# Designs tried in a protein design run: designed miniproteins, single chains. Part 86

Each design is a single chain, and the fold is of that chain. pLDDT is the mean over its residues in the fold that is shown.

## One batch from the design tools (miniprotein)

Design m2979
Fold by ESMFold2-Fast:
Structure m2979 (fold): chain A 92 residues (1-92)
Amino acid sequence: MLSEEQLATPITPEAAALAAGLFRGLLLAWGYSEEEAEALEQAFLDVAATARTVGEAREALAKQPGIDEELAEMAAASLVLARGIVELDEEI
């Protein structure tokens, strides 16, 4: 689903914060508990604070205990979506 271009997308603090909220919302919609969603959101925020690109964040998340490749891909997709939303708001 994610292209090489999307994986090369830089992570900004604003996009990371928005993406964490989107990721939590998706986890809850996907049937995860509040406790599971909170733990995964915290792991996501920690990774997003150190990763430079969406691809780096996805790779680092996939190495975390309790996060599989599918969850890492969903978190990465949330970063791409959040970056697009932030860019639209900045152009208005």
Scores: mean pLDDT 78

Design m2980
Fold by ESMFold2-Fast:
Parts: sequence; structure tokens; C-alpha cells
Structure m2980 (fold): chain A 77 residues (1-77)
Amino acid sequence: MKEELEKEIDELEARVRTAYQQAASLLEQGKVDEAKQTLARVDRAREAINKAREALKKGMPYEEVKKLIDEARAALA
């Protein structure tokens, strides 16, 4: 239960890290608008991930944490 949610959050954090690196590569290529869009998605995902971590720490119900995880996943889509 908690371990499953922690794994999902860890996976999303890895995806955020990859997206951040992709944004840096786009900037080097002069694709500034694409990089800005990617960074905006990363920022939204990080906010949702931080809220999910805090909800887990506070012992919030599974469904509440899952909603925050789903928000992070949607931001990265």
C-alpha cells in the first residue's frame, strides 16, 4: 500500500529528472519555446509530487495520495 505509492512517486521523480535534462538539451539546441513548455510541465509535476509526499507523511487516505500522484503523472503527459 504505502510502498506502492512510494514507488510511484519515485518513478515520477525519475521522469521529472529526465524531463529536466531534456529541457536543458532543448535550450542548447536553441529550442527555447519547447524548453519552456517542458520546464512548465516539470514545475507542475514537482508541485504535485511534493504534495503527494506531504500527504503520505501526514497519513492521508490512499485515494487522496493517489489523486496527487495522478496530477503529477498528468502534468508529465
Scores: mean pLDDT 83

Design m2981
Fold by ESMFold2-Fast:
Structure m2981 (fold): chain A 76 residues (1-76)
Amino acid sequence: KEELEKRLQQLYDDAVAELREAIASGDKEGAVRAAKQYRNLLLLYPHPNDKEDIERLIAEAEKRGLDEVVEILKQV
């Protein structure tokens, strides 16, 4: 159980990092793909501490005009 929880946390951290990198690089297509992957992961394995990360990702996407990414993240 502990090992599985740690693995899920690593998957969340990796998904957040990938999405942030795509947003920062201006890769709209990559950011949309990463946002959908992150949303799907959270829908399957909801984690209450992810609220802060979601809010930060939405703010970063809004600053870069990535409206599609913002809409995807709001679905979580």
Scores: mean pLDDT 77

Design m2982
Fold by ESMFold2-Fast:
Structure m2982 (fold): chain A 72 residues (1-72)
Amino acid sequence: EKIYIVIAEFESKEAAEKAAKELKSSELGKKIIGIVIIGNKVYIATKTKEDAEKVAEFLSKQEGTISVEIKE
C-alpha cells in the first residue's frame, strides 16, 4: 500500500516531543498509522495525501517548527 510520510524539523528535541504529543491528542491522531521521533525531527505516516497535508499544516503551526515536508 502507498504511504505518505510527513517530516517535521523542530528547534529542539523538547519542541518535537511536545508537538508529537499534541498531534496524538488531536483529531488527526486517529488518522496516523505511525509516528517516530528522532532527535529534533518527527516522522508521521498516513494512508492518504489529504491526511498528510492536514498533519503538515498542524505541525507547521506548532511553536519551534523549522520546516515540514511530505514524502511519498
Scores: mean pLDDT 84

Design m2983
Fold by ESMFold2-Fast:
Structure m2983 (fold): chain A 58 residues (1-58)
Amino acid sequence: GAVDALLAAIDAKLAQMTPEERERLLREVSARINQVMAEHADETDPDAFAARVAAALA
């Protein structure tokens, strides 16, 4: 599913990074999540939300 794909992509990136690089990636992911939330404030389906975040990170 979209949630599993998003988690796998995040895990793969985090596994290759230093703690400082992970912090930067997490900040970027948080900023993208906030952007998706702002653009889709009426979205309540977590799978649809996860799919949009995954697409934004790809």
Scores: mean pLDDT 72

Design m2984
Fold by ESMFold2-Fast:
Structure m2984 (fold): chain A 77 residues (1-77)
Amino acid sequence: SEEDAIVQLALSKKEELLAALEVALQQMGASQVTREVQIQHFEKDLELAPSDPLARKRVIATLKLINNALNKNFLQA
């Protein structure tokens, strides 16, 4: 499915996405504590996404947030 392809792409770019989320959250004015918590949640959701549909939806939502904040397309192969 399209969602499975997006998850596979996200897993292949895990380190890049974790760094991009940190930058996106900084640009949005999030505190250090908020950024640490959000990054930990995203990392855990990335690990669960292949087997958990709810984690997968949260990953896709976070990817859209990163893409919008940084004007990058992490959903494109």
Scores: mean pLDDT 82

Design m2985
Fold by ESMFold2-Fast:
Structure m2985 (fold): chain A 67 residues (1-67)
Amino acid sequence: DVDAEIDRLMAEADKAFEAGDTEKAIELYQRAIDLYNEKIATASGDEEIDWAVKLLAAATNLAATRS
């Protein structure tokens, strides 16, 4: 289940980021972003926007690890 995998990756990424494990957080956020992009590619209408918003949140957190 791709949706469950994305949820797991995001939860683990957030936990790693809060713990200061920047390298792990980057890897997990990048993996989640890849899966969000796959979801966006197959979605349409409101679903595409919903996945894009989730992607933006993941990308924002990834950018925070690079600051």
Scores: mean pLDDT 81

Design m2986
Fold by ESMFold2-Fast:
Structure m2986 (fold): chain A 70 residues (1-70)
Amino acid sequence: MININVVVTSVLTDDGQLTFVAEIYVDGELVGTKVIGPVPRSDRAARQAAAKELVKAVEEMKEEVEKKAA
């Protein structure tokens, strides 16, 4: 059984831009990163799209790791 860990960091700049960084670890080793943004914090539609893209990217990274481990 492999140990898959996902770390998501959100960075907010002084001008209100949001960037999301997703890092995937397998047994403590960093195997992938995905950067989403920047998107304006005030733009609800852009934030919703970024959140959806983040969830999709995390699932795709997990599937890739599981495929390589099989």
Scores: mean pLDDT 76

Design m2987
Fold by ESMFold2-Fast:
Structure m2987 (fold): chain A 76 residues (1-76)
Amino acid sequence: SLEQQLDQTLERVRELLKRGDYDGALKTARDFLTNVAGVDEREAESVVNGMRMLFKRGDYEGALAALRGAVRSHLS
């Protein structure tokens, strides 16, 4: 299901963050938003840029919440 794929993606992003791979984390989030969740490129870029800003501030849980929220707003 999309929810299972979202949970797997959130765990992958968390793993990448733990090892300091911020670019990998953002790429994983963007690829999920556009290729799996069906979010348009502009909106996905906005979400990813928001996550990048939160990463810089050390707000990793806020970044993960932003990704989850963006996906859930597109669930029908």
Scores: mean pLDDT 85

Design m2988
Fold by ESMFold2-Fast:
Order: structure tokens, then sequence, then C-alpha cells
Structure m2988 (fold): chain A 76 residues (1-76)
């Protein structure tokens, strides 16, 4: 369950980053927090010994989630 646990943690980290970034009112800070959450998750995946394919899949999922949350917040 290393991949599933990392994906869950990555999604939570990205959601928290978007929430904090949006509340700050600073688009640059939002982008920095979001990128930081993704990079941290990638690093954790490497440390856990996940394959490049597994890490790429997790990174893609959490980035897509972050992008959707940002778009939804900007639309409302």
Amino acid sequence: MKKEELLKEGLEAVEEAVRKGYESGDEGLLAALLVGAVLRTIGEGIDLGLSAEEINEIAKEIMERGDKLVEELKKK
C-alpha cells in the first residue's frame, strides 16, 4: 500500500497548499505552495523506492487535483 498511501498524502498536501495559497490572496504564493507539495510527494516516492512510472502517476493525479481546485476557487 505504499503507492496508495503516498497518493492519499499527496492529495491532502495539495489540497492544503491550494487552501492556504488561496486564503493568502497571493497567486505566486499559491503556485509556490502547490509546486512544493508536488515536489515533496515526488521526493517521498523516491525515498519509498517507487518506480518512475508509479511516481509519475501519483504526481499527475495530485497536480490534476490541484489544478481543478484552483480553477473551481477562481470561478466562484
Scores: mean pLDDT 81

Design m2989
Fold by ESMFold2-Fast:
Structure m2989 (fold): chain A 64 residues (1-64)
Amino acid sequence: SSALEKEIEEGVKLIEEAVFKTIGRTSEPEELVKEIERVMKEYEAATGKPLPVDEAERLARERL
């Protein structure tokens, strides 16, 4: 069990390092997607109209 736990932990670290190097911290998709969703929801609540994804991405990047 302990040996298997160690192997899993080492594997996770390697995957995390690879993802971190490939995507980069500021361009991490999860953070960008969350901010895009927030911007779109705020805009719809304020105007009653959907915000295009391209514009939401631009605004999200301004906030990040």
Scores: mean pLDDT 67

Design m2990
Fold by ESMFold2-Fast:
Structure m2990 (fold): chain A 70 residues (1-70)
Amino acid sequence: MDAQLQKDIQDSLAAMTESVMKLAVSRGVPIKDMVNSLSGEVKKAAEEALKTGSEEEVIKAIVDATRKLA
């Protein structure tokens, strides 16, 4: 019921997820392999974004889906 606390938790989880994904990409992990390691709604969102061919859109979709599940 504290909207600020809930937002802070969601923002922290989203930031952590984005940092991990960007770190993996910087280390040469293929975006397709990252998507294949996911499950449920996050994987579904990432697979739809993968159809656009944009790595940035895939990372954004993973972050957005993770935020909605938090």
Scores: mean pLDDT 76

Design m2991
Fold by ESMFold2-Fast:
Structure m2991 (fold): chain A 99 residues (1-99)
Amino acid sequence: VEEAIQQVRENPDEAREALARAALAGAERVLAELGPDDPVAQRAAELLREAARALLEGDLDRAIEHLEEAARLLREVHPEFARLVEALRRSVELLKEIT
């Protein structure tokens, strides 16, 4: 845990970029699993892409807000995806705490 925290402190941009890539991959997986024509999948994917953009811009608070909304939408239709998005949100919150 301490080694991971130290690595993030030394390379915060790399950590932020990795989280952005995870959000983009999440958007693709949501569309693939729920279907590209599903309105909930489309909205969740849009929120995950907006979170990725916020992460790349260094706006961690905006990224957290978008991830929270995406997780909320997914909780009733795909609880497993909601849990993955919540894990990503917690990772962004940890990045904010240690940087």
Scores: mean pLDDT 80

Design m2992
Fold by ESMFold2-Fast:
Structure m2992 (fold): chain A 85 residues (1-85)
Amino acid sequence: MEKIEELIKQLSDPDPEVRLKAIEELLKILEEDPEKLLPFREEIIKALQDLIENDPDPEVREKARELLLELETYEALRLIERALK
């Protein structure tokens, strides 16, 4: 089941409620198993950047910023840990 691919598609849904639910579900996956998002990292980041810049719904923009920040923080922490070794 390609749940993450479906969630990425839902980030482009015409319904803002669907976009919000997709962001919330991706946030849960990032908290529970961030490695599952790594194969889709580039697609997720591009989709979130587009939502932050262009989405008419302010709640969608705020949730997209939250997810992008948490994803970037996770990546930065992994890079720092690797650099200290």
Scores: mean pLDDT 79

Design m2993
Fold by ESMFold2-Fast:
Structure m2993 (fold): chain A 76 residues (1-76)
Amino acid sequence: DVRERLRRLAEDVLGVALTEEAVELLLRWTGGDEHLLMSVVVPALLDWLASQPERPAVISAATVRRVLAAIEASLA
């Protein structure tokens, strides 16, 4: 299951859970590409986590949308 594998890879590195909607967004954006997830998306999410005053319990779809939008803006 590609979705479950991407979720596990991301959650293992981030140390926090992703919502199902967040995992779906990551799967759509990466097209299931684990290298793209681990080399671009997960580092951006780690940077976002480090900027938070307190560690969140979960990473929401809204957070993932903002991080992905920032990545896309940097590529435009």
Scores: mean pLDDT 82

Design m2994
Fold by ESMFold2-Fast:
Structure m2994 (fold): chain A 74 residues (1-74)
Amino acid sequence: GRVEELYKEVIELSKEVMKMSTDRNTILRAIGLMLQAIGIYLDYELGLISEKEAEERLTKLKEEMRRLKEKVKS
């Protein structure tokens, strides 16, 4: 579903940042955002949050990860 697709997109962006960066702080930030995405996905799977709430939270994390990736490209 859409939540699973967003979750996978955040994980893949995190992997890309970790492959592109040699900066430890950038890698640790990517890991931190990935762990937040895992927590949101687990809360969704456990029924603790709605599909809409999970989608909104994962979309924000995806935007943060895209911004991190742009800093690595620059």
Scores: mean pLDDT 87

Design m2995
Fold by ESMFold2-Fast:
Structure m2995 (fold): chain A 85 residues (1-85)
Amino acid sequence: MKREKRAELFELLAQARAALARYRETGDPADLERARELFLRAAELLGELLSTVDNPFADLPDAEREQLLAMAARLPAELERLRAA
């Protein structure tokens, strides 16, 4: 279950970034709404992982762990920007 949630988190983040990249290329508001939805789902899943598992990412390489922690710190600001748009 924990590994499945981690894989889902990374997939959601990748899809959200792809949707945001499409929005920047197309200007289509549907792509922006898709990015918001995916970021919200990723934030919810990250919260679940952090609340249910002690050090859920301790087994990850340092680089991946640093990227995830940086993302966790930036997610609230990124979500707020997307909501404000």
Scores: mean pLDDT 70

Design m2996
Fold by ESMFold2-Fast:
Structure m2996 (fold): chain A 93 residues (1-93)
Amino acid sequence: DLEELARLLRRLAEQVERAAAAGDRFAADVTVSLALMALSIGAKAARKEGDEEAARLLEETARRVAEAAAAGDWAGVVEALRDGAERLEELAR
C-alpha cells in the first residue's frame, strides 16, 4: 500500500531529523539504512504489480536519500523522504 509506505517514510524523516539535531550520526545512519531498505522493497513490489510510475519514484527517492546521506546532508535526506512520501500519496489517489 503506497499510503502505508508514505507514512513510514514520513516517520523515518522525523527520526533522521531528531537524530541529526541530537548529533547522533549513528542513529541517523541506521535510520537511513532502514529507509533505503523500505524504498528498495517497495520499488520491487510496485514493479511486480506493474506500477512502473511508483517503482521509478521509489528508485529516484532512494538515489536522492543515498546521495544526501553520503554527503552528510541530513536536511537533504529529510527533504528527499518527505518529497517521496508526498508524491506517493498523490499516486495513491
Scores: mean pLDDT 89

Design m2997
Fold by ESMFold2-Fast:
Structure m2997 (fold): chain A 98 residues (1-98)
Amino acid sequence: VEELRKKGEELRKLGEQKLAEKDYEGAAELFIKSAELYISSGTFPSEARESLDNAATAYTRAGDDDKADELYEEGERKRREMTEAQRQEALERVRKLS
């Protein structure tokens, strides 16, 4: 979990570097990968959402509003999925309690 968070932070930092280089498409791809790692951990909803917002902003700067809109919608879907995953994890912990 903590290793996934560190990897997500590294990818987000690389995305910020690409934004500074005005490589908006490259930045968006890195932010998406960062968000995927946060989502996969199930623990970092704020970081995942922030990375998806950064990716959408990068696509908007690249002039691709359609991809930006898709990322906002994906963020909403992933937020709902993560909430359900967190609920299932909590139930599993309770079930394992003797």
Scores: mean pLDDT 72

Design m2998
Fold by ESMFold2-Fast:
Structure m2998 (fold): chain A 90 residues (1-90)
Amino acid sequence: SDEEIYEEFMKKGKELEEEISEIFKDYDEGKISAKEALKKIKEIKKEFEKIAENALSKLTDPELIEKLQTYKEVFSDSIKKLEEYLKKKE
């Protein structure tokens, strides 16, 4: 169902948000370089885009499509700001 597709997407999205938080924590604690953190975040961005495209290709409910697109935009904006921050530290 559309609800199951959306739920699985949101679950994966939250898992990726947690991975980003851990990467940034590792960077902040000096465990990884800004360059390494940037590389890892770019990989997560690609995975998120793939998951979002897959879900959008299957969804037919316009309300769930709108919610997914909104979440995608917020996630992408957050990643862009983090990438810009890390690039300044290299």
Scores: mean pLDDT 88

Design m2999
Fold by ESMFold2-Fast:
Structure m2999 (fold): chain A 92 residues (1-92)
Amino acid sequence: EKEKLLEELQERMREISQIEDDEEAIRRALEAALEFNEAMKDFEPEKKFVEKAEEILKETLAKLSDPLKIEYAEAMAKVMAKAATLLEEKKK
């Protein structure tokens, strides 16, 4: 199930990187990140799982040339980084 979420996220981000409409691409990327984060609420994610998701989001950021797209991708990366921090806290 976790592997499926990562695969779906990776595929969605790959599709989004090919969208030529900047506004649509930004909206889709933010929605995908938020939906992924919501899906993770039902499960206690492992650090490796969160790190893989962050890597997928960063790969998409590298493909974005428009500053506004980069801004949205950075926001998504920050959300994932926060999730990783919370996971570390739970290890106590």
Scores: mean pLDDT 62

Design m3000
Fold by ESMFold2-Fast:
Structure m3000 (fold): chain A 100 residues (1-100)
Amino acid sequence: IEELLNKLSELIRKMIKEGRRDDVYRLGEALLKLFNEIDEKKGGLPDGKSVTLLEIAKENPEEALKIFEVMLQEAKRLGMPKEFIDTLEKIIDELKKKLE
């Protein structure tokens, strides 16, 4: 899963350089909305970075699965590159295996 999250970060940087910054921003908005709903109960929001997502995926795979499912739906809606979508689907599969 760590390699898949690193690949996801690489693809995000590539998309920004290719002029898809607005699409990346919309994915970030969906993630921030999820994190804000969680943080309203505790305070001290973490940045929506790949390292934080890796920590959630290892410690709370059920919540991570929901986050990545929302990200996958938004990525498909925005017409993200197939490689980005494939990487998200692989992350979801790894999380499902961990919950088994």
Scores: mean pLDDT 65

Design m3001
Fold by ESMFold2-Fast:
Structure m3001 (fold): chain A 80 residues (1-80)
Amino acid sequence: MEEQIERDIAVALALIGVVTAALSGNDDEVAEMVKRLAEIFKEKNLPGLEEALQAARDTANHLGFPKGAEAASEALKELR
């Protein structure tokens, strides 16, 4: 159950970050936010990075930020 809570927190943080960057209307800023999110999760060895990146990709696609979605997809490929 603790692992599930950690994954849920990771997804929530990803959504907050991507939506906040999306308020700028700048796809490059959304992509940078996604890259920074992945970097922080790797540096801090935080759980839920895969779920966070999936949520970031889907949210960026839904909001119309293809570069943000691509950044998330590239980070996901590095995990597998």
Scores: mean pLDDT 79

Design m3002
Fold by ESMFold2-Fast:
Structure m3002 (fold): chain A 96 residues (1-96)
Amino acid sequence: MPSEAERAEARAELEALLASPLPANPVTEEEFRAELEKLPLHTYVAFALHWIAVRNFTSLNEEQLARLRTRVTELIRAGDLARAYLLMNVALEEYG
């Protein structure tokens, strides 16, 4: 399980991200799905279910979701799956 310090850092990163302008090339839902499909099946399912929960059960608007999706995709591409997953969990906790 992530530590309280790791969770606090993820919350701070999320708040900064949601206050930031949209990236020049935001990752689309289709691009995000394609990136997840490259992951091992159990990891893909876990990430897909958490993303569905973030989209459906949080108060985040389309621009905020695009910012979060883009950052999560960057972390996945960098191989930082733990941080990508934690960022989605914190979004669900703070805004769900």
Scores: mean pLDDT 85

Design m3003
Fold by ESMFold2-Fast:
Structure m3003 (fold): chain A 73 residues (1-73)
Amino acid sequence: SIEEVLKEYESLNPEIEIIVVSSEEEAEEFLEKIKDLPGPLEALRKVIETALKEGVPAVFAYLTPEVREKLRE
């Protein structure tokens, strides 16, 4: 599955944090973790909402240490 491929990619590229959002519960958890980071939270929510409505996961890749550290809670 795409989730397995992304997990393999993350394990081979430890400098990249890959977040896969495939449910509303995962979406709320992800958005809660990044709410204090600079950026358009509402735009990110809209991207996630659209992906989930279409039945596909929303995938994000983070290269900045600040964002990555927030997600590694």
Scores: mean pLDDT 68

Design m3004
Fold by ESMFold2-Fast:
Structure m3004 (fold): chain A 75 residues (1-75)
Amino acid sequence: MEEEELRAEAERLGLPDEVIEKILSNKNLTFEEKRRMLRAARLAREGKSFDELVEEMYTDTEADKKIREAIEKEK
């Protein structure tokens, strides 16, 4: 299944299970959008804030806002 592939990639990126679950459970995201969010979360973990990456790469979309809210709520 597509979610299994995304989960395996996220595990390779060293993301916390909570972040992985929030991204994969978001039914408003396409497969490619979920993959993009996983990569952005990895870069944030490597020293850049997730908000900074979203601002630099994309102005706010509804999908990006929902992912950001899910991550912020877990802080």
Scores: mean pLDDT 64

Design m3005
Fold by ESMFold2-Fast:
Structure m3005 (fold): chain A 87 residues (1-87)
Amino acid sequence: MEEEIKKLEKELENTDDIKEAEKLAGKYSTLYTKMLKEKYDPLIASSDVKTKQQIVAEMVGEALRKIGKLIDKLLEIRKKNEKKKLE
């Protein structure tokens, strides 16, 4: 659900540890993918061909956009960890 996804996003923002961030990112990806599937599968099943293609494209686009945001957050946390572990 969106609430759980928002919570994971906040936890990622709060996390300074790359190991924890990767764990949270994994949970986020799994939960988001499941949410998209549950959200879009019934719409796809009940739609005409043209609408079905648009729904699938929207689902994929939404997933890619969220993955991009995750990558940005992970990179930011990695930079913080790099400064601490580099010496």
Scores: mean pLDDT 73

Design m3006
Fold by ESMFold2-Fast:
Structure m3006 (fold): chain A 100 residues (1-100)
Amino acid sequence: SKEVDERLKRISEILKTSDDPETILKAIREATELIPVASNSGIETLIDAIEELISRTDDEEVLRAALTLLMEILRSTEDHDLILRAIGGILLAIGKLLDL
């Protein structure tokens, strides 16, 4: 729905702009609840924000939460482009976690 896509857009902005781990973790939890009802466009916007978050954060809990969210996207979507992007994000998050 349009409301779900607008919520994912707001969440994506938080993931791109916030430096507060608690705020980011809350946004990730809200995003996870929206995955089953989100459009492909909403999911794509969310993956873009998650990939940016993973690249800029060194917080282990945030990286672990981002990894879990990407795995939920992977389980919920049948879109080939979103599957490949989610796998890419998962590998990026694992790489970051191994470097901590």
Scores: mean pLDDT 89

Design m3007
Fold by ESMFold2-Fast:
Structure m3007 (fold): chain A 90 residues (1-90)
Amino acid sequence: EEEERIWREAEIALIQIGVAVTLNALKKGTLDKEDAIRLLKRMQEIAERLGVTEASEALKRAIDAVEKGDYQAAIEALNRALDALSRFAA
């Protein structure tokens, strides 16, 4: 179904944008820890539902890192998530 394909592609693009925006906010120190965790959990759930396993696992790593206050590890995990999503989308 063409409609389902378009929605799937739109969801992947939305996660890519969300991860990139979150990554930039973490680098700038402008994102509250609880807000970051909430956003990352929603993106991880969508990635898991879409079957992008590499991105889902990377987002789980990012959540754990943010919870521990390890923002460098979180940034590394988010870059891995972006790489996985870009490979899946194209």
Scores: mean pLDDT 81

Design m3008
Fold by ESMFold2-Fast:
Structure m3008 (fold): chain A 92 residues (1-92)
Amino acid sequence: SKEEEVRKYLAEKAPEFRRMLAEGAPEHELALFLIDAAIKVAKILEMPEELIERLEEIRRELEELSGSDPERVRRLLEEGDKVLEEMAELIR
């Protein structure tokens, strides 16, 4: 099932994310890792194109900033959280 594919993907990515945290990766790099994971999950679950496009826009802005504006990185993460909330409502 798509849910099993997502679970397997997240199980592989969670240890990688924990390693990045332990190594002291910058918030910008952590944000990019999380947004990439969110995009992959959205695609596996065949989420609406509009939600996937919003996540890809957030990713592009994070990459362009390259850690230069921590406050904007924070705001982009909050925008990503809102997309994840909308995705969660569609799973029912």
Scores: mean pLDDT 84

Design m3009
Fold by ESMFold2-Fast:
Structure m3009 (fold): chain A 84 residues (1-84)
Amino acid sequence: MDLEKVKEVFDKMKEEITELSKYALTHIKNATRASAAALQVVAIGLDAAFEVARNPELDVEEAVKKAVEEARRFVEEVIAEDKA
């Protein structure tokens, strides 16, 4: 596994992942849940970057888009559970 390739792929989603992490920290009222959600958002992005680095046949742009949407759905679900 090439860490430089992982970094290159992650850099393509870094802005969106950072914004989602900040959104989780701002909108989840329980501090422990907010911190866990922010870390999981970063983990989703990194996992996608490692997957693309390991499988060069994957479309990088599509994989990045799917990872960002997965992270967004995860944050919205945690926010909904925190309010319930």
Scores: mean pLDDT 82

Design m3010
Fold by ESMFold2-Fast:
Structure m3010 (fold): chain A 85 residues (1-85)
Amino acid sequence: SMELEKLKEEVKKIVKEVKDLYDKYAPQLSPDQQKAAKKFVNEFIKLADDMLKNIKTVEDAKLALKAAKHGLDLFKAKIEHWLAE
């Protein structure tokens, strides 16, 4: 369905936003913070890819989108915390 495809594309957009945040802010982080950020991004991408492969219904896609949004919010909070030093 068009709704299912739209929701999957929204999840992919959030994955791109997490990658873009990493690329933008990683050069401003300490080596240990960069390592932690890279680990978060890699684990997030793997989880998102696994979720996208298993989406069969609109309900699955909505759950995946909520999970992706939560992960993005957590990453933003971590970046803000690290940059406030």
Scores: mean pLDDT 89

Design m3011
Fold by ESMFold2-Fast:
Structure m3011 (fold): chain A 70 residues (1-70)
Amino acid sequence: DGDYLLQQGNYQDAINVYQQAIDFDPNDSDSWYNLGVVLDRLGNTDQANIYYQRSLQLNPNNQQARDNLS
C-alpha cells in the first residue's frame, strides 16, 4: 500500500497509489495528506501545502497536516 511505499522511498509508486485513492474517493483525507508528504520529501513544498490544506478541509483534526503547514 501507499504507507509501505513511502517507508521504502518508492515515491513515484506512492504518488500513483495515493492519486488512485483520491481519484476513487476525493474525500479520503489520509491520501491527500500522504500525497503532501511525498511532495514535501521531493522538495515540492508549495504543492505539498495545497494537499495538506485539502486534507485539513476534509479532516480538521489531522494535527500532523496542520503542523506541516506551519
Scores: mean pLDDT 79

Design m3012
Fold by ESMFold2-Fast:
Structure m3012 (fold): chain A 86 residues (1-86)
Amino acid sequence: SEREEAAQRAIDDIERLKQEAIAKDPSSAAAVQRRADLLIAGIKHLATGTPAAQQQGFAHFNQVAAMLGLTALAQQANAVLAAQLA
């Protein structure tokens, strides 16, 4: 579905950003991997959860994305959620 395709594209973007971040600072690899895993889990939840669960997960995802400096990814996730709630 378009939703699953959008989620996969967002996951691919996270994997790319993860690799770029680790390449720039290999000492942060464990922290970057943990953060990427958390964001991927959030995107999967947004793609497959109920609307109520998605809204709850979205607030947490936005906080985490902001803390990681991943504003562009948060914007993409916001677009997916908005489409699901419309």
Scores: mean pLDDT 65

Design m3013
Fold by ESMFold2-Fast:
Structure m3013 (fold): chain A 68 residues (1-68)
Amino acid sequence: MADTEKEIVETLKELGVPEEEARETAKKVVALAQQATGATSDERGLAMAPVNKVINEALDKQEAEKKA
C-alpha cells in the first residue's frame, strides 16, 4: 500500500509534477485501487479506468500549465 503510493509519487516527480501534487495524486490513486481490492479481474479493469484518468489529468495539467 505505502510502497505503491511512493512509487507513484516518484514516477510523477520524474515526470515533472511537484512533490505535493504528486503525493495528492498518489493518495487518490491508492484510494481508488483499494476500492478495487475485492473486485474480479473484469471489475478490476473497469476500476482502473478512474485511476488512469486521475494520473493522466494530473500529468496533462502540469504539462499544459508549464507550457501556458
Scores: mean pLDDT 66

